# Designed miniproteins, single chains, continued (5), part 52

Each design is a single chain, and the fold is of that chain. pLDDT is the mean over its residues in the fold that is shown.

## One batch from the design tools (miniprotein)

Design m17789
Fold by ESMFold2-Fast:
Structure m17789 (fold): chain A 72 residues (1-72)
Amino acid sequence: MTKELIERANAANKLYEETVARAKKLGLSQEDLERARRFSVRLALEVIEGKISVEEAKKRLDAFLQELAARQ
């Protein structure tokens, strides 16, 4: 139980950091960077809670970042 929870938390944190780095590389506005951060935090919490998989969270983040980039 504890080990699996720690592994999920680590995966969620890595997902968050990678998302912020990609959003900055895409040249998103400050407002859209904050939107990406908030969205990644929400998905990270759902991964930690076991409500969605890490793969599903990555897919949703990729789609969200693509939509933000397309608006620029």
Scores: mean pLDDT 77

Design m17790
Fold by ESMFold2-Fast:
Structure m17790 (fold): chain A 94 residues (1-94)
Amino acid sequence: SMAELQKQKQELLAEVNKEVSPEVIKKQSNQPYIEKWIEWLLEAGLITEEEAEEMRKIMPSPQAVLDWVIEKHGLDISPGELANEILERLVKKR
């Protein structure tokens, strides 16, 4: 249903917009979300497979991945806004 898709989109967007804990964020716990965002960026054509492999190894969080894409493409958009656009495009394709 559209309500279920909207809920999933909001849940994923909330993860990107999470405040950085003053305690050290463990890359290991972020890794599944980092890999999911990299997969979606590949589907959207915003990164190459070579860039994806590098980002899986070095990026600390999903927000860092989105920030990198924004800077690379010179986009005038926030990470949360980019995340929303990617999710909406992927949902419409599926």
Scores: mean pLDDT 73

Design m17791
Fold by ESMFold2-Fast:
Structure m17791 (fold): chain A 67 residues (1-67)
Amino acid sequence: SEEHIRRGVQGLVEGSGDGKISEEEFIHMLKGIDPSVTDEEARALVARGGDGTMSEEQAIEAALELA
């Protein structure tokens, strides 16, 4: 699961152009890895970033905390 999380986050960051991940992208990625993750749980983690986005490192750490 850790390898899938890291690869998922890397793909989102490479697609973003600015190195940041939106709330919707993060939720979609997490549900792809673990369908039991709720939108509420994922949104709470993104909110910790302050502006509704996450860096690659923040997204990996948050996703690993849920897994």
Scores: mean pLDDT 73

Design m17792
Fold by ESMFold2-Fast:
Structure m17792 (fold): chain A 98 residues (1-98)
Amino acid sequence: LATAYNNRGNVYFNLGQYDEAIEDYSRAIEIREKLGIRDENLATAYNNRGNAYFNLGQYDEAIEDYSKAIEIYEKLDAPEEKIALSKKYLELAQEKQA
């Protein structure tokens, strides 16, 4: 179920429907958190929601989500490329906020 919400959120994101993408990513996050699942998919959902917030100019929310994604990825020893990419987006969001 959580994966299905994340996948539909990705479709909305690709269509430029960022508000709908955020709703679906938020449901994916909520399901995983309620089940106590702190996996790479949770980090990816946070990162994807951050990207949607970024595209809407909601940089404070994007920063929060990217930060959570990085924290989870680092705790899981996720691939360096994923951590580096999330950090790049975090820095860009911080620049836009300033």
Scores: mean pLDDT 85

Design m17793
Fold by ESMFold2-Fast:
Structure m17793 (fold): chain A 99 residues (1-99)
Amino acid sequence: SSFEKRKEELKEEVKAMLDRANIPEDLKKLIMEYLEKLVAEAEKELSKIDDPEERKRAEILLFGQIRNKVTELIIQVEELLKKGDYEAAKKLLEKAIEG
C-alpha cells in the first residue's frame, strides 16, 4: 500500500538521521518506538477518512508532520548528548513515547 511504502521510506530516513547524529543504540530504539507510535496514530486517523483522495492528501501531511516531530526530537537528544546529559536524553524520549 502507499501507506506501507511511505512508512518504510520514513523509517529508513530516520535510521539515516540517527546514524549521522551518532545516537547510542538504546536511544535509537526509543526514537524508533516513538516513530512507530506516531505512525500508528496516523494510520488510525487515516482510517476515519472515507474519501480516497482526501485520505491520500492527509497521508502526505501526517507523514510530513511525523518527520518534523521526529527530526526535532533527534536534534534535542543530540544536543543533550553533546552536554553529557544521557539521563535527560533518555527521559525526554520516554516522556515523548508516554505522551
Scores: mean pLDDT 90

Design m17794
Fold by ESMFold2-Fast:
Structure m17794 (fold): chain A 93 residues (1-93)
Amino acid sequence: MKKAEAMKGLLNTLLLYEDGLFSEEAFRKAVGFRLDDLPEDIREELLKVAEEYKKNNGVLTDEIKERLQEIYDRLEKENPEIAKKITKGFNTD
């Protein structure tokens, strides 16, 4: 799976958690890590991107894709294990 597609999966899961449809355990099972394991700065940026993505009816614009790739690259640098879980988690059924 491309990095942007894996990050789209993370955004969808995060929105389900924010809307109260997913518990913390359901989020952890879906993505392979706890929300609290994300660096605070990355978490805040993901929430902003998730809001923009939702307002755009779940369509990944080039701007959103570029921001997701940047966030992924920062996450891979700060916590490579979580970055691997994102790509691996959304490449499995």
Scores: mean pLDDT 75

Design m17795
Fold by ESMFold2-Fast:
Structure m17795 (fold): chain A 100 residues (1-100)
Amino acid sequence: MSMEERLKEEAESDMELLRSKLKEVSKDPNNVKAYINTLMALIAFSATFLVAKRQGAKEAMEYMIELLKELLEEAKKNPKVPEEIIKKLEELLKEMEEEL
């Protein structure tokens, strides 16, 4: 498996975790622990992107940007997702796109 393929696999795992935690927050937006867990999952995804950038894994970086775009569009359609989380997803997407 290439470095690109390994990073894409790691990104998919990070995204699955982020989707799971975001679903928990959407069930109860006042659940502070679910909110913190969602932010921690977002940090993990961001860390994988920084590793991809450092390794010059452009295909993995582009793939991760598309994964985050899909998540952001899904999150925007769900009124139960806190506005602050939507803003954090938008901020991260902008930062990631600026690295391409």
Scores: mean pLDDT 85

Design m17796
Fold by ESMFold2-Fast:
Structure m17796 (fold): chain A 122 residues (1-122)
Amino acid sequence: MEKVEELLQMLVESGIITEEQGELLLEIAKEVYRYLTEELGVSEELAERIVTRIVVSLALALVNPEKAKEVFEELIEELLGVLSLEEVEKIMKLIAELLEPHDPELAKALREALEEALERHS
């Protein structure tokens, strides 16, 4: 988690994302990390790698909202390399729920990317 916090601080200090966006991404990172380690029994090392990839994708989507769906489609395919479809679905739904009150359009793009991935992998 320290590397994620350092990454987010650098993105805020460089003006790539806002302080409020940095706080939101840190909250999402902590919730996903807890879910991975406590509910799924994923190792701390693998959980940190997954959370870092999620945070990078979310930051890219915040900077380029017109490409958000494409970014989330790529994220979902990468996560399917290490997690089951059911686990990816639960994580993506958790992220969308946390995004909804702050950025409903970004949450919608994530849900649409997830729905298409579920259709492709069914």
Scores: mean pLDDT 87

Design m17797
Fold by ESMFold2-Fast:
Structure m17797 (fold): chain A 73 residues (1-73)
Amino acid sequence: MAEEAKALIDRAFEEVAPRLSPETLAQARKIRDEYAKLAEEYAKEGNKSMAASVATAGALQIVGLALDDELAR
C-alpha cells in the first residue's frame, strides 16, 4: 500500500523532472520526499484512504510546480 502510493508520487516526479529548471527540480524532490513520507505514515496507521489522498496531493503538487516553471519562461 505505502509502496504503491509512493510509486504514484515517484512517477509524477520522473515524468516532469527532465523539463524542470535546476531550482524547481530541487523543490520537486523535496515535495516528493515529504509527501511520500507522510503517505507512508498514514499507511502504517492502517489509514489507506489518507495514504492514497496524500499521494495524489503530492503528485498534483509536483505537476503544478512543473506547470508554474513553464509559465515563468
Scores: mean pLDDT 78

Design m17798
Fold by ESMFold2-Fast:
Structure m17798 (fold): chain A 76 residues (1-76)
Amino acid sequence: MAKAAAHATAAELLAIGGWVQARLFPEEADRYLAEAEAGVRQAVEKLKEVDEKEGEETRRRVDELLARAREEVRRE
């Protein structure tokens, strides 16, 4: 459980980092969000090796965060 929580937090921080980079550099936002999405996917796969259910739930949450970030960038 503690290891799963740490991996989930790492995946969320990667998604938030991509969102922050996209806001700071809107001209390159799509690239930063794509890089964050790739990193998040790899972190979630490691999480699923520890806790499959938590990994799937975290994947859904970070996918939603990145989708919202992409929509925010489109609106700006």
Scores: mean pLDDT 76

Design m17799
Fold by ESMFold2-Fast:
Structure m17799 (fold): chain A 99 residues (1-99)
Amino acid sequence: SIQKLADELKKKLLELVEKAKKALEEGAPEEEIEKLIKEIIEEAEKMMDLTIETNKELAEKKYGKEKAEELVEKAKKLKPKLIEEAKKYIKEELKEEIA
């Protein structure tokens, strides 16, 4: 089930975020924090890929194959920007836990 895979990825992402917050609270080295942020981004990327594939199937059924392929291409072009925004959001969230 795609839903079960999405739930597993979300659970993993939340566990990694909690681990990163705890490491910051305990005064972990910057290198350890950067490693955890990288792992969070990798899991977020997997969730984005799953979302794109799910929406491709739905779009193909509703709008036809050509339009679905166009929408998937646009989503893939936006993925790098979404990853950068996610990275910024995670860093801002972690800073609020320190303040």
Scores: mean pLDDT 73

Design m17800
Fold by ESMFold2-Fast:
Structure m17800 (fold): chain A 61 residues (1-61)
Amino acid sequence: SNDELVERYRNADGTLTREQAIEALKEAGASQTKAEQAVDLLRNPDGTLTEEQARAALDMV
């Protein structure tokens, strides 16, 4: 599930880096390009994603 992917890739503080979020989306079946586009649409200015933003990105692919 998307929740299991987020849990697997998240850091201890509950955030994901751009790279971790891209790898989660690729495990969900996204191409590199689609994963990058979805993550870059939803990521915060510092490049990180919350768990909710990562789940939303997964729902886009």
Scores: mean pLDDT 85

Design m17801
Fold by ESMFold2-Fast:
Structure m17801 (fold): chain A 75 residues (1-75)
Amino acid sequence: ALASARRYVAREVREELEKLGKEELAEEAQRTIEASTDPAEIRRIAREALVKAGMEEEKAERIAEGGAQFVSLIS
C-alpha cells in the first residue's frame, strides 16, 4: 500500500515536470519521492521540483499537499 501510494505520487509529479520540459528534474523528483517515507518531505520535494520547473507556487503547493495527504492516508 505505502509503496503503491508513493509510486502514484512520484509518477504524477514526474508527468507534471515532463509537461514543463524538465526531464532530468522529473527523474530526480521521482527517485527522491519513492525513497522517502515522510509525507512532509514528499510534499517539500514535490513543491520545490514543480516551482523550479516554472509552475506557480500556489499550484505547486496544492499538488504537493494532495500527494502528501494521499501517502499519509494510505500509510
Scores: mean pLDDT 80

Design m17802
Fold by ESMFold2-Fast:
Formats: structure tokens, C-alpha cells, sequence
Structure m17802 (fold): chain A 73 residues (1-73)
């Protein structure tokens, strides 16, 4: 992921989440999948030393907003 721009990383994690949630119609399973993807993202960002804190915050915030929209639908 380090070779990707911030915008490309945001687009990638949004597509990954949408694809994972589209695989199931169970609201509880969809929520669990969203939490799993977010946990993986947080772990990757904790290990990532080359990204600024602002870039990390933006990536997490964009993910959380998108996840909230998908789970509310």
C-alpha cells in the first residue's frame, strides 16, 4: 500500500468494505465485517511510519463515514 497515493488508499479501502458488505444481507454480519476491516486498517496504520498523522486521520475518518452510510442503509 505504500506506493499508493492517499486518495488511492481511501478509494481502495472504500471498495474493499463495499465488496465485503455486499457478500452478506445479515445486518449483524455486515457490522462485524465492517469492524474487522476497520481493525485491520488501524493495525496497518499503527505499523505505518511514513504516513503523517493527518493522512492517517483522514483515511480512518473517510472509512468511518463510508461504513456508517453503508450500515445505515
Amino acid sequence: MQALSLEERIAYVKRLLAERLAATDDPEERRALAETVLAGLRADLEAEKSLSEEEKERLVEEFRRFAAELLAA
Scores: mean pLDDT 77

Design m17803
Fold by ESMFold2-Fast:
Structure m17803 (fold): chain A 81 residues (1-81)
Amino acid sequence: MPTVRVEPAELHVKVGEKATLTVTADPPATSYRVYVDGRLVAEGTSSTFEVTVEKPGEHVVLVQATSADGEASAAARIKAE
């Protein structure tokens, strides 16, 4: 079972500003999927993601990492002003 972390775990941004999230997985993930408020916003093989939030308020980011040893998830929070 992989261990997954998202950094930063909490981020404050302006609406429409890019938020950069870094994902760490052990063992290394073969793919990632990033969800904001349950909506798929990014997927790929890079461990760094840029996310833009279009509405003010608190948003939940969920990252799923898939590796040869299985799948794991980690969450982060974005507060947009």
Scores: mean pLDDT 79

Design m17804
Fold by ESMFold2-Fast:
Structure m17804 (fold): chain A 61 residues (1-61)
Amino acid sequence: STVVKVLKTLDASGLSEKEAQEIGKKLAEQAAKDLGGTVKASVTTLQDGVLTTASVIEVPA
């Protein structure tokens, strides 16, 4: 197994913190799906209308 860190950013102007967290969760799940792996951890931040999700994905060898 290999561990991959995925960083995604998008414009989230007008979103609440709760909405940003839900979107971040979906971004982590999509990253895992795209890599054929499993989400081990993810962190989402919303700052100045920019959403950043950092995800740790474990991909089978």
Scores: mean pLDDT 83

Design m17805
Fold by ESMFold2-Fast:
Structure m17805 (fold): chain A 80 residues (1-80)
Amino acid sequence: SSKKKEVLKKLNEFSKKIYEETGDEKILEDRKILEDKLNEAKTDEEQLTIVKSYLEALKEKYPQFKEEAEKLEEEIEKIL
C-alpha cells in the first residue's frame, strides 16, 4: 500500500512536469489509465511492468524526457 502510494506520487510529479512543458492533455488521460492499472496490480512485479511500459511510451513520444524517465524507472525499481 505505502509502496504503491510512493510510486504513484513520483509518477504524478513526472506526468505533471511533462504536461506543464508540453500542454499535452493526453498526458493527463494516460496518467489516469496508469493509476487504474496500478490499483488493479496485485504484485510488485506487475506494478513494475506497468510502470516500465508507461515510461517507455513517454520516452518514445517525448525523447527530451528520456534521461528523467530512465532515472525515475531506477528509483521505482528500488521502491518495489
Scores: mean pLDDT 83

Design m17806
Fold by ESMFold2-Fast:
Parts: sequence; structure tokens; C-alpha cells
Structure m17806 (fold): chain A 74 residues (1-74)
Amino acid sequence: SKIDKLEDLAVEVYLLMAEAGVPEEEILAFAKEVRELIQAGRYEEALELLRRAAERYLDPARTARIHARLDQVE
């Protein structure tokens, strides 16, 4: 489903943030915010939050890949 794809992609972003050296506390706070948006049905805001995290923490190639996958979530 759309929600399952969004949740799977969110987990991948969290793992990539950890690999990039983002502190666990910061990742957990971010994951909570994303979860709250998804639970509220605010999917566009959750997608944008994940998009911005990729831009902030990941290299350009990984950012482009994550952005392309986010664009596929309806």
C-alpha cells in the first residue's frame, strides 16, 4: 500500500542518516515527527520532511535516489 511504501522508505532514510553519522537521539526525534504526520494523514508533509532530510544529511547521489522514490509514492 501507499502507507507501507512510505513507512519502508522512511526506515531507509533513517538508516542512511545513521550511516551519515546523525546522532541516534536526533534520528528518533525525526522518526517520531514523521510517524505523527503519517498517523494524521498528512502524507505530503511527511514526504517533504523525508525529502529535506535526504538533502541535509545524504550525498547528492543518495539524495537523488531517495527523491525519485518519494516521487513514486502517491
Scores: mean pLDDT 84

Design m17807
Fold by ESMFold2-Fast:
Structure m17807 (fold): chain A 100 residues (1-100)
Amino acid sequence: MSPEELLKKEEEIAKLVKEFVKALKNKDFEKAEKILEELVKLLRSIPVISEEEVARIEEAAKRVIEAAKKDPDSLEFAIALAAFTAEVSGALFKIRVAAK
């Protein structure tokens, strides 16, 4: 995968994460689940991201959806979102290193 292709996938990941959070805040859980499927597919297409990292991101995202279904303004949701953001940031760091 070329550096330009890796950077484009990084931008796509950032866009999907932003859309995922917006869907959850709007209580559109069906849309959030579809965005998660797209995010997982995108992450699996990137050779430097391991299946274990994809699984961690997917699990963290599912916890965010569950917390949002209970209360999207809760501390539980904020903690779950922070954990998900941390897992995604780890993957983005690997993409940036591979693109150099």
Scores: mean pLDDT 86

Design m17808
Fold by ESMFold2-Fast:
Structure m17808 (fold): chain A 65 residues (1-65)
Amino acid sequence: LSPEEQQLVDDVLAFLRSLGFSLDASARERLAQLLREHGKEGLLARLMQLALTPEQRAALRSLFE
């Protein structure tokens, strides 16, 4: 991953933890794999499957800008 992609994965993990998700090292690797295989759009699409409020969805989308 590029430095920018590594930062995105870190930002996403921090965001999910702030929402109360319990994440381990396998979660980080899964996010990195999705980003490598499907790019930002594939990672975002997977994350949009989570049960998020409209405000949380907006905050999540902002991480990908």
Scores: mean pLDDT 79

Design m17809
Fold by ESMFold2-Fast:
Structure m17809 (fold): chain A 74 residues (1-74)
Amino acid sequence: SEPVNLLSTSEFLSNLDSKSLEELQSFLQGLQKLIDEIQAEAEAGKLPQDVADKIIASLQNAIKQIEAKIEELK
């Protein structure tokens, strides 16, 4: 399966209404993993912390939108 990244997140959010509950839950897990990976890279000095913080904030906003859609479908 394709790794979750910022571009795939934008594309997924543009099509939320077409997504199944399973697809939403799977993507949410991928987003949580991506946040952990970005934090780990920043801690290792491989990514500037200010850049990591901005990306994480964007991904957290995506999580909020997906969680809202999951609750709507439950």
Scores: mean pLDDT 83

Design m17810
Fold by ESMFold2-Fast:
Structure m17810 (fold): chain A 63 residues (1-63)
Amino acid sequence: SSRLESKIKSLQQTKDDIKAITQRVLEDPSLSKEQQAKFQAQAERSLQFLDAEIEKLKKELEE
C-alpha cells in the first residue's frame, strides 16, 4: 500500500480506538456526569479533526 493509504488506515484505527475508550468512559459508574461530558466533548473534537484529515488524505490519494 502507498504511504497515504497506510496513513488513512492508521487514522481510521485511531478513530475506532477513541470511540471505544469514550464508550468505556460513558459506562464507568466511578466517573461523574461532568467528567464523562468533558471527556466526550474532547473526544468529539479529536474525531472531527481526524475526519477532516482522513478526507484530505483521501482526496490526495484520488489524484
Scores: mean pLDDT 86

Design m17811
Fold by ESMFold2-Fast:
Structure m17811 (fold): chain A 78 residues (1-78)
Amino acid sequence: GMKEAAEEMARILRDELLKQGVSESTAQEIADRFRDLVLQGRIEDAFDYIRDEMLKQGISQETADRILGKLLIMYNLT
């Protein structure tokens, strides 16, 4: 269901952020906030939030777009 999908997307987001050199604590905070926004039905806010946070962490626009695309595909398959 939506809860399982939100938790799975948050886990993937955390893993991708860790691969980009984001600290474990920061990656977990971003993933948790993303999950909470998805669970609230605030899907556009969730994706806007993680885009902005990835850019703030120094992740390139190209890499951020790849991660966003991966999560959006998962959301659309739910």
Scores: mean pLDDT 87

Design m17812
Fold by ESMFold2-Fast:
Structure m17812 (fold): chain A 89 residues (1-89)
Amino acid sequence: PIIPGKYAFLSVEEQKERILETLRQEIANWQPSDDPAEQFKGEILRRALEILETTDDPEEIARLLNELLDLAERKFENPEEKLELPKPP
């Protein structure tokens, strides 16, 4: 199941693995679109996967994932707004 809203990254490894599996499935099933919001969604999903694979600090992971979800929500509400993804640590 996909986690709606902000990612609830808990300090337990099982939660991280579940999120990673969900993200990989979401990315695999995502199809390219001319819609800027859908394109940005694809970028958010890939960046979230990268953060979870490269960052060991649970606090940093939670912060970055929440920022990505906030950006995705903003892009959905304002598709014409130019937004940049946070740099991975």
Scores: mean pLDDT 64

Design m17813
Fold by ESMFold2-Fast:
Structure m17813 (fold): chain A 80 residues (1-80)
Amino acid sequence: MDDRRREELRRRQAELQARIEELLRRAEELERQRERDVEQARRISPELAEQLRQEYDREIERLIEEAQRLASEWERLQRE
């Protein structure tokens, strides 16, 4: 593999790594927001708290799943 191709792969891997870190960081932020918002909502309405928990859980799961897909792509480029 020449230097140009190796640099292109490294650049793509760096972009994927940055995106993965951003997605995981956002998921962690949503987890913290979920805990706070759900606890506060539960003091007002248990039904609202359960709905908020489910919405947060779905979004968090989606972000983690996307991060896993990008991690698989990163591994594929590494095996290149």
Scores: mean pLDDT 83

Design m17814
Fold by ESMFold2-Fast:
Structure m17814 (fold): chain A 91 residues (1-91)
Amino acid sequence: GMSGPEEAERGAREAEKKAKEGDAKGAAEAAAEAGNAADREGSDRAGEAAERAARAATEAGKKSKDGVSGTAGAVAGIGGAASARLKGGKG
C-alpha cells in the first residue's frame, strides 16, 4: 500500500492524542508530520487526515500558553491537506 495515507493517519492520531494530553507542542509536531505525509501522498484521504491533525493542534494551542506552536502545526497540516487534495483530484 501507499505509505502517505498511513503516515498522515498516524500523524492525525498522534496529534489528537497529544491534544487530549494537553501537549500543544507534541500536537503541533504531529500535525506538521501529517501535513508533510499528505503532501507526499497527494490523496483526499491523506488530506483529510492532515486537516484533522491541524484541528487537534489548533485546539491544543488554544488551551495552552503555547498558541504559537499550535498555529505552526495547523498551518503545516492545512498546507499538506490542500496539496494532497489538489493532487488527488488530478489522479
Scores: mean pLDDT 72

Design m17815
Fold by ESMFold2-Fast:
Structure m17815 (fold): chain A 59 residues (1-59)
Amino acid sequence: GAEEIEKKLKELGFKNVEIKEQYPGLAVTIDGIFVGVYDPNDVEKAVENILKDYKELTE
């Protein structure tokens, strides 16, 4: 779940990752930027979607 997503994002070079449980998903914030809410049951897909959304926000 949340810990696995945070660990993978940190391994990819993101240091300031905050994940908060926000039913029905996980609220993800990177470098103080709210990225979105993601499904905790699909860690790999959540990470891919987080990276895509973060890129769009920082573009």
Scores: mean pLDDT 80

Design m17816
Fold by ESMFold2-Fast:
Structure m17816 (fold): chain A 93 residues (1-93)
Amino acid sequence: MLSKEEIIELVKEAKEKILKAVEGLPQEVQEEIRKVLDEMLKYLEENDLSVDEAKDLVLETGNKIVEILEKNNAPQEVIDEVRKIFYEMIEKI
């Protein structure tokens, strides 16, 4: 079971991977995704979540980012890569 600090580091690493995956998209889309990821990190840092609550937060955040990508007609390959990053995060928590 990961500690709070290990979950935060895992999310920080995933944030870098997600932002790299979306770097070819319009700047406004990248900024919206960054904001959603930063809000998730802030919530993790400010709250003592259970493992299940942390997994739920990651899943909810992943769904929000996928919705942003779909609304902005992102390539399916980008959506699939972002989904994979979130699934790998949830598996490790």
Scores: mean pLDDT 85

Design m17817
Fold by ESMFold2-Fast:
Order: C-alpha cells, then sequence, then structure tokens
Structure m17817 (fold): chain A 92 residues (1-92)
C-alpha cells in the first residue's frame, strides 16, 4: 500500500496543479471554476489511462461546449448537489 517514487512524484505534481487552478479561479464565477476543474480532471484521467473517466468527462465538456449550462450538465450526470460543496471544500 506504499506509493512508488513515481506515484509520489505524480501525486505532488497533481497537488501543485490543483493549487494553481484554485489560485487562478479564486475570484472566478462557479461556472468558470467548474469548467476549468473538469478540464483538469480530464487531463488527469488521460494521464492515468482511465479511459472510462476520460470518456465521461469528454461527454460533459462536449455538452458544455455545445452551449448547455454547466449546472444542467452536472445535474444530468448526478453531480449537481455535489458541485457547490466540492468548491467550498477545495477553497476551505
Amino acid sequence: SELSPEEQARFREEQERLRALLEATRDAPDEEFFRRYLEFALELARERGDEEAAAVLERILARIAAGEPIRDVLLREGLGEASAEVRDRLLA
């Protein structure tokens, strides 16, 4: 259950990228924050080879790019209630 040196390095890089995202979106509206967060999550899924997670995130981002409101897309994927709590938790 101990992380390899490569896994430890990846975890540190992911945490640094998340901190940079939170700093860059500190004063951003929820919609801009969630768009960037979803893009970040997609990058992580692709880097990890998680094809299932990547496909879900690509579908979500494609709907947002087609002009669907982010809140509606997140609600349809069962994420509507969690979205505000996730942001509040990350900013705490």
Scores: mean pLDDT 73

Design m17818
Fold by ESMFold2-Fast:
Structure m17818 (fold): chain A 90 residues (1-90)
Amino acid sequence: MKKLKVTIYHSKGELSEEAKKKVEEGIETLKKYYEGYEIEVEEVKLDVSKEELGKKIAELEEEAIKNPNKTFIGGVEDEGGAVALLAEIE
C-alpha cells in the first residue's frame, strides 16, 4: 500500500476551535484526493513563534519544490497560533 505522511507543524500557542476545524477539513480533502493511500498524520510542536514558523514554512516550501514526493499543503493561523501542513509520499 502506498503511504502518504502528513506533518502538521505547530507554533507556540493554540489555534481556535474554528481554525482547528479548517485543518481537519483540509486533511479530509487530502484523504479524498489520495484515495488508496495509507494516510499517516504526525503533529510536531516546534516551540517557535508564529513569525519563526513563517520562516520555517519558506524553507519547507523550497524543499517541496525540489522533491517530487513532497507537497506543501498550506497553513492556518489566528491570534492564538499557527500551523503548516507538509505531505510526503513514501
Scores: mean pLDDT 78

Design m17819
Fold by ESMFold2-Fast:
Structure m17819 (fold): chain A 67 residues (1-67)
Amino acid sequence: SGAEKAAAGGEKAVEDGPNGAAAGAAAWQLRMVGAISEEEARRLIELASDPAKGAEAARLAAQAGRA
């Protein structure tokens, strides 16, 4: 619970970045096809949440799913 507006742009920082959103979706795709475990998918999303690693995570996920 809690309706705090202190970090109203919190989700913006995560979802506004196409890398973060794409990496999250790609991680789930990889998990669904059985390419990675749920733990691996969770870790990939964690890396994607990091702005420095988000781009790399998104690229790796995209390459694993598509050439």
Scores: mean pLDDT 59

Design m17820
Fold by ESMFold2-Fast:
Structure m17820 (fold): chain A 85 residues (1-85)
Amino acid sequence: MEEKIKEVEEKAKEVVRLVEETARLLVEAGLLSEEEARELIEDARRTAELIIKLAKEGNIEEAKELAEKALEMAKGLLEKAREAL
């Protein structure tokens, strides 16, 4: 149980890291303001917190699915940001 929660936490943390990198690139490119970047990062952190909370409350299957989906979306956003530069 704890081991599966840790896996979800690691994926949620990676989502935040990828969003932070995406926001940084978009700010450097002049496509996002620092304020918009901050909001994007805060939204990612809130999503990560909700996913981790679901896992800790015993909804591990749902939390893992959401974490995997969020990670896929975060990777796609970073890829598109790099293509836009």
Scores: mean pLDDT 83

Design m17821
Fold by ESMFold2-Fast:
Structure m17821 (fold): chain A 94 residues (1-94)
Amino acid sequence: MEVEHETSDTVKGNAGETVTITVTVTLSGGEAMVYVGVSGVKTDSDGTVTTKNVFYEPELVKSDGPYTATGTVTLTATGGDATFSGAGTAVAIK
């Protein structure tokens, strides 16, 4: 079994924008424990911080072909200026 993982780069957006962070893990087939976690942070101009985390329960995956696991988190600016940042992580463990 061949295992590959990919972590989304830190993303940055402006006020009025929707930031979607996507994390993808590709398996060549076989058996692995797949773990996906995605986080996003929005900071408004007054210093108010909003954090949204999405954690997917680790799942034992068995596939006879390519398998792709994907996780997302979405944040949108509300009411004016905001700064966005985010990160994602996905891991496949044999």
Scores: mean pLDDT 62

Design m17822
Fold by ESMFold2-Fast:
Structure m17822 (fold): chain A 68 residues (1-68)
Amino acid sequence: MDEELEKLIKELKELKEKNSDNPLVVAAVDQGIAELKRLHKEGASVEKLKEKYEQILRQVEAIVKLSE
């Protein structure tokens, strides 16, 4: 597995752990990780993986703010 992809997945898993009490965040992170792995399998560039990672982060932040 690409080192950059592993790092992005690790950071998303840490977000999931921090928000384990929020099932919407857990679902969004799991879906995002699956999507990153799919993009990597399809030969997406590191830049595209980072862009998708940022989209996932924005989605998680929105869910957290709505849940407070």
Scores: mean pLDDT 81

